Designed miniproteins, single chains, continued (6). Designs and how they scored, part 4

Each design is a single chain, and the fold is of that chain. pLDDT is the mean over its residues in the fold that is shown.

## One batch from the design tools (miniprotein)

Design m20113
Fold by ESMFold2-Fast:
Structure m20113 (fold): chain A 77 residues (1-77)
Amino acid sequence: GPEALRARAIEHLERAKKYAEQGDYDKAIEELDRAGVLATLAGVDPTPIIKAIEYLKQGKVDEALKYIDEAIATLRA
C-alpha cells in the first residue's frame, strides 16, 4: 500500500544522500529519480525531490541535502 511505497522512497532518499555526500552526483540523481516515482505513487508531493535533483545538477550539495531531508520528513509525516 502507500505505506510500503513511502518506506521504499525513504530508502532511495537515504542512498541518494550518501551518494551526494561522497560526490557521486550521477548515482545520487538516479536514486532521487526512483524516490520521486515512489513518492508520486504514494500520493506524496515530489517537489522537494525535484529541487534536490536541480541543486545536485548545479553542484550545490548542501542545498540538495536540505531538500532530501525535507522529502524524508514529508514521507514520514
Scores: mean pLDDT 91

Design m20114
Fold by ESMFold2-Fast:
Structure m20114 (fold): chain A 75 residues (1-75)
Amino acid sequence: SAEEYLKKGKEAFEKGDLNTAAIYYQKAIELDPNNAEAWLNLGKVAEAMGNTELAQKYYDKAIELDPDYEEAKAA
């Protein structure tokens, strides 16, 4: 399920395995493209990798789906 991939992505991110985290978050959005949390977490991965432009695109998508995530765009 999308939630299982989110959990695996979070576990990978906590371990500092950014590539594995990105793969699991991408799998989560493949199953549920409207999962704002998956898009938010992809943004965090991109930011941690130093790709601020890509992070902003993912954050914008998360905010489109859930405006409560606007704090991520403002940061």
Scores: mean pLDDT 82

Design m20115
Fold by ESMFold2-Fast:
Structure m20115 (fold): chain A 87 residues (1-87)
Amino acid sequence: MAVERVKEALKRFGEALDAKDAKAALEAAEEAAEALRELGLEETAEAVLELGKKAVEAAEAGDDAKAAAYYTAAAILAIGGLTDLEL
């Protein structure tokens, strides 16, 4: 189910950022974006991927607060998109 894929990908994205695994974080962000596209949420998918890339860049630069902010923005945007499908 694409909704479950978005949730699982966001979870893995957060875990990878905490582990400082840039490759795993980017893969998770790309998977979340792909799952959102399958649900017809193209604009949300693009925004989530862009925020995910910025979160990884911030984490690699050692700016954990900025990385957390971008991750949170991506998660809120993805959840908002999923909620719009149910409402």
Scores: mean pLDDT 82

Design m20116
Fold by ESMFold2-Fast:
Structure m20116 (fold): chain A 60 residues (1-60)
Amino acid sequence: SFAEHLLRARQAYQAGNYEEAVKHYEAALADPGFDSLPADVRAEIRQELEEARKKAAEAA
């Protein structure tokens, strides 16, 4: 579900596992439940993904 993907993404980010966080954020955005969210909430989650991508790139 969307909620499970988002939770796993945030947990991976907190653990410093940025590549895993990116995978879970991408899964959350691909879930049909994401499109049903308010626009401001979708923007916030997209921003979280962008931050995770930046951190993953810095670690490489």
Scores: mean pLDDT 86

Design m20117
Fold by ESMFold2-Fast:
Structure m20117 (fold): chain A 68 residues (1-68)
Amino acid sequence: GPSDREIDRAVFELAVATAASVAVSAGKITPEEARKLMDETLKRIEEAIDAGNYEEARKIVRDLFKEL
């Protein structure tokens, strides 16, 4: 099966995708803006995970949900 790191990465990716999808459905952002937001946010999360900084990865996700 997948590693714990792979599962954690997938969970963060799902959270970001969910936030973006809800914002598009609510008419807050366009699908194009959502794609750009997801790309930027996932790069920041990936960098935090690669650095072993899961607290920063969680903060990035929480801040995204607060902004949308």
Scores: mean pLDDT 84

Design m20118
Fold by ESMFold2-Fast:
Structure m20118 (fold): chain A 57 residues (1-57)
Amino acid sequence: MEKLLKEAEENREKLTEYNKKSLELDKQPEKIEESMYYGSLGVSYASTAVSNLNLAK
């Protein structure tokens, strides 16, 4: 159980990292679309994490 919680927490940290990167890019008007792209990567990572969590049984 703790192993699964740790993996979920780690994935949460990755989402936070991608969010920070999106915010950093958002400071550059020219990079707004790129910021959205990194946001999408965070979502994709979350989906992959859920699949891995199920497999880590």
Scores: mean pLDDT 69

Design m20119
Fold by ESMFold2-Fast:
Structure m20119 (fold): chain A 66 residues (1-66)
Amino acid sequence: ADVTIALAEIYLAIGKMDVEKGDYEGALESYRKAIELLEQVADSPEARTLLEIARKNLKEVEEKLK
C-alpha cells in the first residue's frame, strides 16, 4: 500500500469521527485533505474507490453547513 493512500485513509477516519461528534467544519477539512492526497495517486483503483467515498462524504458535510 502507498503511504499516500494510508494517509488519506487516516484523514477519512478523522472526518468520519468529526461528523459523529457534530464537527462538520473539522470533517470538511479532513475530507478535503483526503481528496487532495487521493488525487495525487488516482491511477490506483484503490485510490479511485476511496476518492469516490471521500467526495460523497464531503458533499454531505457541505450540505449540512448550509
Scores: mean pLDDT 83

Design m20120
Fold by ESMFold2-Fast:
Structure m20120 (fold): chain A 119 residues (1-119)
Amino acid sequence: AIVVTESGGGTVAEGGSRTLTFKVSGTDFSKSGIGWFQKKEGEPLQGVAGISSYGNGVVIAGPYAGRATASVDFAASTAYLNLSNLQKEDTAVYYGSVRSGTDPSAPTVYGEGVKLTVV
């Protein structure tokens, strides 16, 4: 089974920065597309950032442009999301995601999420 494990949550002051990470097991991470998603109470799941298979393209969603960077270490099977200039509205559960780059029918796998609270 594919397992996604997030870390880096907690409480941060408004205007601060935080790096969220996730690790993946059970799949070839270099052949996978990876993503970061945000879930707020009462709102739909929203994309934050994505990285294509083999690292061939990085996308940052509009609301995070200029204050988020996403990167991946394929050898370590670890993805990173750095969020800067945090706002109170960034308080949410953040999910790492992974999807096979070689099987278009494969489902997206999400972790259990990590809570970030901006005070």
Scores: mean pLDDT 82

Design m20121
Fold by ESMFold2-Fast:
Structure m20121 (fold): chain A 92 residues (1-92)
Amino acid sequence: SELERLVAELDRIIDELRALNAQPDSPETRARKEELAQRAVEIIKRLRELGAPDDLIYDYEYRLAEASDTELGGVIAVKLAVDEVLGGRPRR
């Protein structure tokens, strides 16, 4: 299904972000992190459109934040917030 493919892609993005965080900072690693962050945001938006459970979306948002440095985490949070109604989020 589309949902299964998107989840698999998001898992790969999180793994790649973790690997990039272990590498020295460079323009190339920064550009790649930004590309991955943008793709992850698009996937999360699509998962919401497909009716994925809020718990699934929350888990992936958490994992994505954990795999991101402070600057990238900020970019992701802003992109998600622009399109998000906060009333659907589980409590922390």
Scores: mean pLDDT 74

Design m20122
Fold by ESMFold2-Fast:
Structure m20122 (fold): chain A 65 residues (1-65)
Amino acid sequence: MEEKIKKLQEELLELIKKLRPDMTEQEIEELKKELERRVKNIIEIEGEEEAYNFLLALIENVKEI
């Protein structure tokens, strides 16, 4: 599960970079840190499967834009 979560986080960040090439390196780093905090909190409270589902839903929503 950890490996799948890591891959989804990387995929989400790549998609955001493609959709928002106007973002600065600082903004991308802030987004990455915020995403990592949210995922860590979900794992701690709800478990790894819920964190995976959360990331999958975000990726699907981003792809539809």
Scores: mean pLDDT 79

Design m20123
Fold by ESMFold2-Fast:
Order: structure tokens, then C-alpha cells, then sequence
Structure m20123 (fold): chain A 56 residues (1-56)
């Protein structure tokens, strides 16, 4: 489940709750595979700051 801060960050990106949950799930897989935050954000098409907000 997404925190209120993650929902706020996703709203600023124009994302639905389902899109935010999918981004967080994909980010978890990429980070688990040894990707950096910068590489993960690039792969997902979002900023590093947005990714950090979604993961917080």
C-alpha cells in the first residue's frame, strides 16, 4: 500500500494509484537486481527525486 507522501508525489507526476503501485513494484525489482536509484529512475521514466518520494 502507498503512503500519503507517495500518493502526493505520484499525483504531481500525473499518475494514478495503480500506476504508482506498479512503478514502486518495478523499482523494487530493479533495485534488487543491483541497479542504482539513477538507473532505476531512468528505466521508469521519472526523476530520482520522484522515485525517492514513491519509495518513502
Amino acid sequence: MLSPSSIEAGRRLGLSREQMEELVRRAGRLLGAGRTLTETARELGISVGALRSLLS
Scores: mean pLDDT 75

Design m20124
Fold by ESMFold2-Fast:
Structure m20124 (fold): chain A 84 residues (1-84)
Amino acid sequence: NRAEADALRAEAAALYAAGAPLEEVVRLAARALEAELSTVLPEEAAREIAELVREAALAELAGRLEEAERLLEEAKALLEKALA
């Protein structure tokens, strides 16, 4: 839900400010996205989209920019399909 998503985003921001590993920040941000998307999409679609976005962020952090772009395009396609 919205409040849960906001709380998870605030936690991610606090971890980032504290110098936590970026993979932990990405994990919480992806959970926040899943919680937000689950208010408008089926739970399965919300989880799948959030997982692709998390993988894309981790790929970007690892310097795999082409893989990150491909994963974000897959997430977009799933979002469009779920909203149609």
Scores: mean pLDDT 83

Design m20125
Fold by ESMFold2-Fast:
Structure m20125 (fold): chain A 120 residues (1-120)
Amino acid sequence: DPAARLEALARAVARAVEEAVELLIRLAREGADPVEAVEEAGRLLREAVRAAATAAGLDEATRERLVAAVEEAVERARRVAEELLRAGASREEAARAAAEELRLATGHGVGEVIRAELAA
């Protein structure tokens, strides 16, 4: 059932996002630079989404669109962290804002790709 596979993909991505957000917050709390923490969390998220898309049996073009959506979300989160740090925000504040952006942007971008597949 294609719908059941896409639902399983959506659940796997949601879990990967929460794991990436937890990693980002943990690294920042341990004294890591928030921008570097976003890059590490982004790497974990890209690998998890790539694996989930492969497990769901998606074609190469759809898998590339999912990975691109994650890469855009990571870039947005990185930019949020950089802008807040330049404005004099704390590392914890920058990390928290970047984590929220990563969660929202990944959910939006991946959600769009999954909805397009369900409509096809």
Scores: mean pLDDT 88

Design m20126
Fold by ESMFold2-Fast:
Structure m20126 (fold): chain A 117 residues (1-117)
Amino acid sequence: APRARPGFRDVSDEEFEEMKKETLEKAKEIDPETAKEFEELAEQLLASGDPSLAAVLEELMHLLYVTIKHGSEEQAKEALRTAVKALQALLDGDSDAAHAHRAELAAIAAEALQAGL
């Protein structure tokens, strides 16, 4: 199936860095403890030096941005907790759990975007 969102692939590196900062700032306002856990797990993942894990982290950050921007506070909290579970599964080497949590986060982001339109 064709990807429904070409627009985010057209953002500059600077715009993407700004989106990441805005996402983390809003996440800390909504759920500071879970946001801190997300940052700590993300730092551990990046410390691996694996570019494929960095790409997954960027995907999770994008899905969080969409949910926080368009969704409710409740959806944003659920998305942040789901992203933490995805990162934990990746660090544990549990590919099935990581895939399931990524799919769950994508569904939350899609619902938030649809409700925000």
Scores: mean pLDDT 77

Design m20127
Fold by ESMFold2-Fast:
Structure m20127 (fold): chain A 59 residues (1-59)
Amino acid sequence: MSPEELRAAAEADREAAEELRKKAEEAEAKGDEVTAAQYYTAAAILEAGAQFLLELAEK
């Protein structure tokens, strides 16, 4: 994969993580602790993946 493709994939993962955090906050506001925890976990995994992809793009 090119560094440009890796950066694009990382950006997409970060955007998805941001959306999942918003959904987690909405679930928390509704008292759905289990759903909120699942969204926070998914967001954390995407953020870790995005950072890994950025590190690969940095040489």
Scores: mean pLDDT 83

Design m20128
Fold by ESMFold2-Fast:
Structure m20128 (fold): chain A 79 residues (1-79)
Amino acid sequence: VQQAVDDLTQNLQQTYRDAQQRNDTNTRHTAQMGIRLLQAGNVHGAITVGERVVRQSRDSMPQQSRRVQQSIDRVRQSL
């Protein structure tokens, strides 16, 4: 479980950085929210927010969106 959570955290942090470079304020803010939820131990909340990150970044950052989705799927399989 911890490995999958760490992978999701890393991919959300990368999405935050990529969104910041692209001036995508909405995706950056949503990614930051997901990171904070994981830091607080709220894995279910982080999955919900992570799904919003996937939707917000699907067109602008398709590869990163897929990486976040794969991390979410791994966390779900570990719960």
Scores: mean pLDDT 84

Design m20129
Fold by ESMFold2-Fast:
Structure m20129 (fold): chain A 60 residues (1-60)
Amino acid sequence: GEKKKLILKAIAYKLRAIGLLFQLELDLKIGKPLSEEEIQKIKEEAEKLFKEAEELFKKA
């Protein structure tokens, strides 16, 4: 049903957010030249995905 679909979509968004943060951590560890602004943008995108996941969980 609709509830299951919303939960699965929420999980997908949360996993995407985790993937973005993992990639950022890896990039910083290998010394990739990222600006403070680029780092913040990636963190903000991950936070947006976490918020979208939370909204989907509330609708479920």
Scores: mean pLDDT 85

Design m20130
Fold by ESMFold2-Fast:
Structure m20130 (fold): chain A 79 residues (1-79)
Amino acid sequence: MTEEQRREVEATMYYMGGVIAEKNKDYEEAIRYYEKAAEAYKDDPEKKAEALRRLAEAAEKNGDLEKAKEYKKKAEEAE
């Protein structure tokens, strides 16, 4: 497995961890997972944007409205 393939696998695992955390209404854990997923998806703009969008929603549900706005802006910029 190359470093790039490893990053993609790790990013997908982090993203799935965020989805599971959100379903359990553990928004703090979801935020942590989506942050890691967005960082790991650095080379995939579409997946990075999706992770950032999920991150913004999790932050909003956690009551972090200012962070949610920042993440939404980053998601739009990432495509």
Scores: mean pLDDT 81

Design m20131
Fold by ESMFold2-Fast:
Structure m20131 (fold): chain A 70 residues (1-70)
Amino acid sequence: MTPEDERRHARGQQYVQQTNEAIELAKKDTPENIEQAIKIFQSLGIKPEDIAAIFELWGLPKAAEEARKK
């Protein structure tokens, strides 16, 4: 593997970890955790519409509604 392939793989792993962390925070169903989850997705460059769709896919309608307000 080249150093470029290693960096790409590391970024992919970080993305997956941050996405999983955001979903786990949103599952706690508190306003603070939902806001933190939305901020994590926004830091990854995901649009509010897509963040809401991800939350709906995971059965988190309250988090999805909060994401749509952004």
Scores: mean pLDDT 75

Design m20132
Fold by ESMFold2-Fast:
Structure m20132 (fold): chain A 81 residues (1-81)
Amino acid sequence: MTPEQRERVIKLAQEAAKALMDGDYEKAVKYFEEALKLTPEDDYVTKAALYRMLSIAYEKLGDKEKAEEYRQKADEYFEKA
């Protein structure tokens, strides 16, 4: 991805992490999903990290099924990296 897209992904991930610390799990999910949309399909390392964070955010929301789904996706992308 471009340096500008990379910077935006980092900023969105940082805002999402702050939302997680503040207990705003819905906002955290939205920011991580936006970061994921900006990430190229072949950036396996970044996708693995974002899916792992989405898994944590959904766990905090009590959505166990989505948490497990995103955890599996994180593992799949980590294996490809």
Scores: mean pLDDT 83

Design m20133
Fold by ESMFold2-Fast:
Structure m20133 (fold): chain A 116 residues (1-116)
Amino acid sequence: MRAEGLLAAGKYEEAIELAKEELEKDPNNWEAYATLGEALFNQGKYEEAIEYYEKALELAPEPNPLVLAKLGEALEKQGKYEEAAKYYREAASLLPEDSPMHKYYLEKAEEAEKKA
């Protein structure tokens, strides 16, 4: 089973194990780091999730709006609202202005800024 399928099924520990196996084959696999971040986020391990999302962004060939938004969400869970807003705005900037996701990320940024 692919890691994404395990995440969808709520099998976070199995998703972590599979992602780690993919990293043994290719330590530059940014998608595997993003999977680790998401699994750890869903387990409430926000600090560890942030580290893996940052690693995914470092290794990705292009900025990824979904990973940026996930990093923002993990920072928001830690009460780091100013940093969360920054990443939500960066995620929005990579999407067309008429995109529903562009508006959604800007709304998330504004909500985080109000809590800062």
Scores: mean pLDDT 84

Design m20134
Fold by ESMFold2-Fast:
Structure m20134 (fold): chain A 68 residues (1-68)
Amino acid sequence: KIEKALKEVENILKMKKRDEISVAEAAMVLSAYFGLSLKDAERLIKEVTGGKEYISLEEFKKVAEKAA
């Protein structure tokens, strides 16, 4: 599950030519791959990343590891 979620985030970053994804984008990926509600996913992201609006792939990996 984690590797598939990371690949999805990598694809978003490449497609949009960005180095970071929004919390909303990250929450959608976590919801899709880990079955979290969008609300619970956003809460988990905020707890792990300290309330950033955009997170790196490495920060997303840490969130995904806690969601697994």
Scores: mean pLDDT 80

Design m20135
Fold by ESMFold2-Fast:
Structure m20135 (fold): chain A 57 residues (1-57)
Amino acid sequence: SDALLELVRELAERAGLSESFIERLVALAKSLDGASAQEISDALGLPLAAVRRALAE
């Protein structure tokens, strides 16, 4: 889901995370492709509402 990958990168950049950590989050988000919004929220530590919105787009 391109929207989820964009959301993860944007939030990580705004949080000032290192580039290596951002790449790890992107890889994890890709491995969760097809997972439920709750599973993605729990695994990435993102708000459920934000994940649901990204998946709906």
Scores: mean pLDDT 69

Design m20136
Fold by ESMFold2-Fast:
Structure m20136 (fold): chain A 65 residues (1-65)
Amino acid sequence: GAMREEARERALKYLEALAEKFKAEFPDAEVKIEEVDEETFRLTVKANGKTYVLTVRVEDFLLAA
């Protein structure tokens, strides 16, 4: 439905904003956003020999309080 599609767009925009923030702080970092499934997006940051992973669920963006 439309609310779910809007939530997916919000989740993706949230991760894109985080990716830009990480790139600003760590210019040599490798940053990747991927859709794991219909309900899950993943942000992967590889910097200074370490891999950091943040997973977000579309459901978390449906709660417009």
Scores: mean pLDDT 79

Design m20137
Fold by ESMFold2-Fast:
Structure m20137 (fold): chain A 78 residues (1-78)
Amino acid sequence: SMEEEALKFLEELGLSLDPNDDSPENRAAGFFLGGVKLYEQGNPLAPYYFREAVRLAEALGNEKLAEKARELIEEIEK
C-alpha cells in the first residue's frame, strides 16, 4: 500500500514514528505519513499535511523528504 511504502521510505531516511516524540524530525515524519493516509481517504486536507512536511523537512535539511512530499503535492494538484 501507499502507507507501507511511505513507512519504508521514512525508515530508510532514519525517521521512526514515536507517538511520544515531539522532535521536529518526528513531526516531519508524522505530517508526511498523515498526508499519505489522508490522500488514500480522498481527504482534501492531504496537501496541507504534505506542505507542512515540506516546511519541516527543509528546516531540517532533509532534501529527500522535502522532494518526496513535493512530488505528492504535484500529483494531487495536477
Scores: mean pLDDT 85

Design m20138
Fold by ESMFold2-Fast:
Structure m20138 (fold): chain A 51 residues (1-51)
Amino acid sequence: SPAAEQAFRTGLRHFGAGRYDDAAAAFREALRLDPNHAEARGALGAALAAQ
């Protein structure tokens, strides 16, 4: 879904900026829109580990 991809990209920008809580929220939104988004699932795990 384009909306899921936008949420995922938003998460990547936050992650790159060290905003791990914002990144995790965006990755959760991507997974809400597309539960099978494997990249968002992995990225969410990384964001939660980084905190």
Scores: mean pLDDT 88

Design m20139
Fold by ESMFold2-Fast:
Structure m20139 (fold): chain A 62 residues (1-62)
Amino acid sequence: SAVERARELLARLDELEKRAPAELLPAVDAGRRLAEIAVATGDEVTAEAAGALVDWLERRLA
């Protein structure tokens, strides 16, 4: 479900926050807000947007 995916994204965002340079912290924060909205609403599009941002951040920090 969107809610389950969003909860998994929040865990991934917590790990990314520990590794992110200061310049990327606003992007981590944006991802967290999207994931929190997806948890609250169950909205698939918001969960997908959060997932895309998390995937981008993980690739950037690889």
Scores: mean pLDDT 87

Design m20140
Fold by ESMFold2-Fast:
Structure m20140 (fold): chain A 57 residues (1-57)
Amino acid sequence: RAEQIVAGGKALADTFVAAGRAAQAAQLLRRESELLEKDGWLEAATELRNYADQVAA
């Protein structure tokens, strides 16, 4: 479940980046990271947050 959320979030974020919406992609990833962290999926949350930082750079 968490792996599917991470994979789906990254794929959707990549679509936003391709459309020139890197800021929206980063916001999406950070929101999903917060939800995963709240549910106790700390590693998955960290992975999405790191990807958000890469996308925002």
Scores: mean pLDDT 80

Design m20141
Fold by ESMFold2-Fast:
Structure m20141 (fold): chain A 92 residues (1-92)
Amino acid sequence: MVTEVIGNILRLIGLNLDGQDIEVVLKGDTLRVVVSGLSPEQIERLVNFARTLERRGARVEIVVRGDTLEIVASGLSDDEMAEFLRFVIDLL
């Protein structure tokens, strides 16, 4: 399951990633996403989405450094992880 999700993301990133670097780490119920090369609008959208997960009971930590965004979300269901990863792909 985790390996299949990562494999699908890496394929989609490899096809649609122009000027952006993405790192995704899945461990249990915790998802860490680091994205570089983001516009201010993309950062705002991704932060707002992560805050929606926090309101649903997830624990979310967000760090912004220039055009780089790091999000660590824990307490995620499999459906919430899939929703988060789809949102990141659709944002790019």
Scores: mean pLDDT 70

Design m20142
Fold by ESMFold2-Fast:
Structure m20142 (fold): chain A 55 residues (1-55)
Amino acid sequence: SMELEKANEEVKKAIEDLKKGKISLEEAKRRAEEALRFLGPTAQKVAVHELEKLA
């Protein structure tokens, strides 16, 4: 769906910005949770755990 593609783009950008040191881990988590809001808490938790592994 267009919403899923958009959410994937936002999460990917948050990961890239985190890896480049442009944003904090907390900001990356916030952006990922916002992008995945429509998919519910399980998807949000998975994305947050992946971001924490990169820190």
Scores: mean pLDDT 79

Design m20144
Fold by ESMFold2-Fast:
Structure m20144 (fold): chain A 76 residues (1-76)
Amino acid sequence: LEEEVKRLVEEGEKALKEGNGEEAARLYTQAGEKAFEGGDYETAAKLYGKAAEAGSGPLREEALRKAWEVAKQYSE
C-alpha cells in the first residue's frame, strides 16, 4: 500500500510537470483512496486536496467530496 501510494503520487507529480492537471487529479485521487483504505487519513486528506487543486469540473468535485469525507472522520 505504501509503495502504491508513493508510485501514484510520483506519477501525479510528473503529470503536473507535463501540464496534465486532469491526469494528476486522477492519480492523486487514487493515491488518496489507497491511503484512506490503509487508515492513513492525514495522507488521504492531503492527496485529495492536491487532486482538487489539479483537477477541474467533475474530477475536482469528486476530490472535494472525498476530502470532506476524510475531514469528517477526523472531526466526528
Scores: mean pLDDT 79

Design m20145
Fold by ESMFold2-Fast:
Structure m20145 (fold): chain A 64 residues (1-64)
Amino acid sequence: MPSRSEQTRELGLWAAKKGEEEGLSNDEISRVVQHAADLMAEGKSPEEVKEEVEKLIEELKKKQ
């Protein structure tokens, strides 16, 4: 089973890839990755973190 640190790293990589696929800038991708790390540090589940990351990506896309 992945450790919490491994899960955080995997979610960061997932968030970065998702942001790149959705056409976000490097600054926006960094923001999304940091948001995932912050939520994991707050004790959110990986599933909750993914939902919040997807929500942030959609909000950033609407502002462009």
Scores: mean pLDDT 80

Design m20146
Fold by ESMFold2-Fast:
Structure m20146 (fold): chain A 65 residues (1-65)
Amino acid sequence: SEREELARRAIEEFLRENGYPALSEEELEALVAAALGWYDGLKLPDEHVGPLARMVAYAELTYRG
C-alpha cells in the first residue's frame, strides 16, 4: 500500500543517513507495522507518515541498547 511504501522508504532513508546497516525484511516490516499503528491511532494526516516512521526507527534503535 502507499502508506506502507512511504513508511518503508522513510525508515530506510533514516538508517542510511545515520550510518546503520540495512534491517532484515522481518525487522523492517515490524517497524513499518508499528509506525502505521501509531499513525492510525493518532489520526494523523498522510504527510506525517514519514516523520512518524523515522521516530519509530529512532526509538527502536535507542531501546535495543
Scores: mean pLDDT 76

Design m20147
Fold by ESMFold2-Fast:
Structure m20147 (fold): chain A 86 residues (1-86)
Amino acid sequence: MKLIITFENVSEEQKEEVLKYAEELKKRGYDVEVEVKGDTVTLTIGNLSVEQLVGEALRAIGLELDGYEVEVEIKGDTLTIKIKFP
């Protein structure tokens, strides 16, 4: 299964926290691709079990950042989470 997490309208400080999260995922042995486009950061995480996908999705949603909007979509084997900062 595949997890795509998109963080939109991030400040430089929020971008650093998202990149920290991506490095932690890599340290845990996940296959993580990071794409930065202006104020948008996209993480693509491959080869997840259902339990790993649910755990990482909950962790992404649980990032302690005030005032974000969260959208979640499931299509086939891919879970997509979009987090928009104010």
Scores: mean pLDDT 74

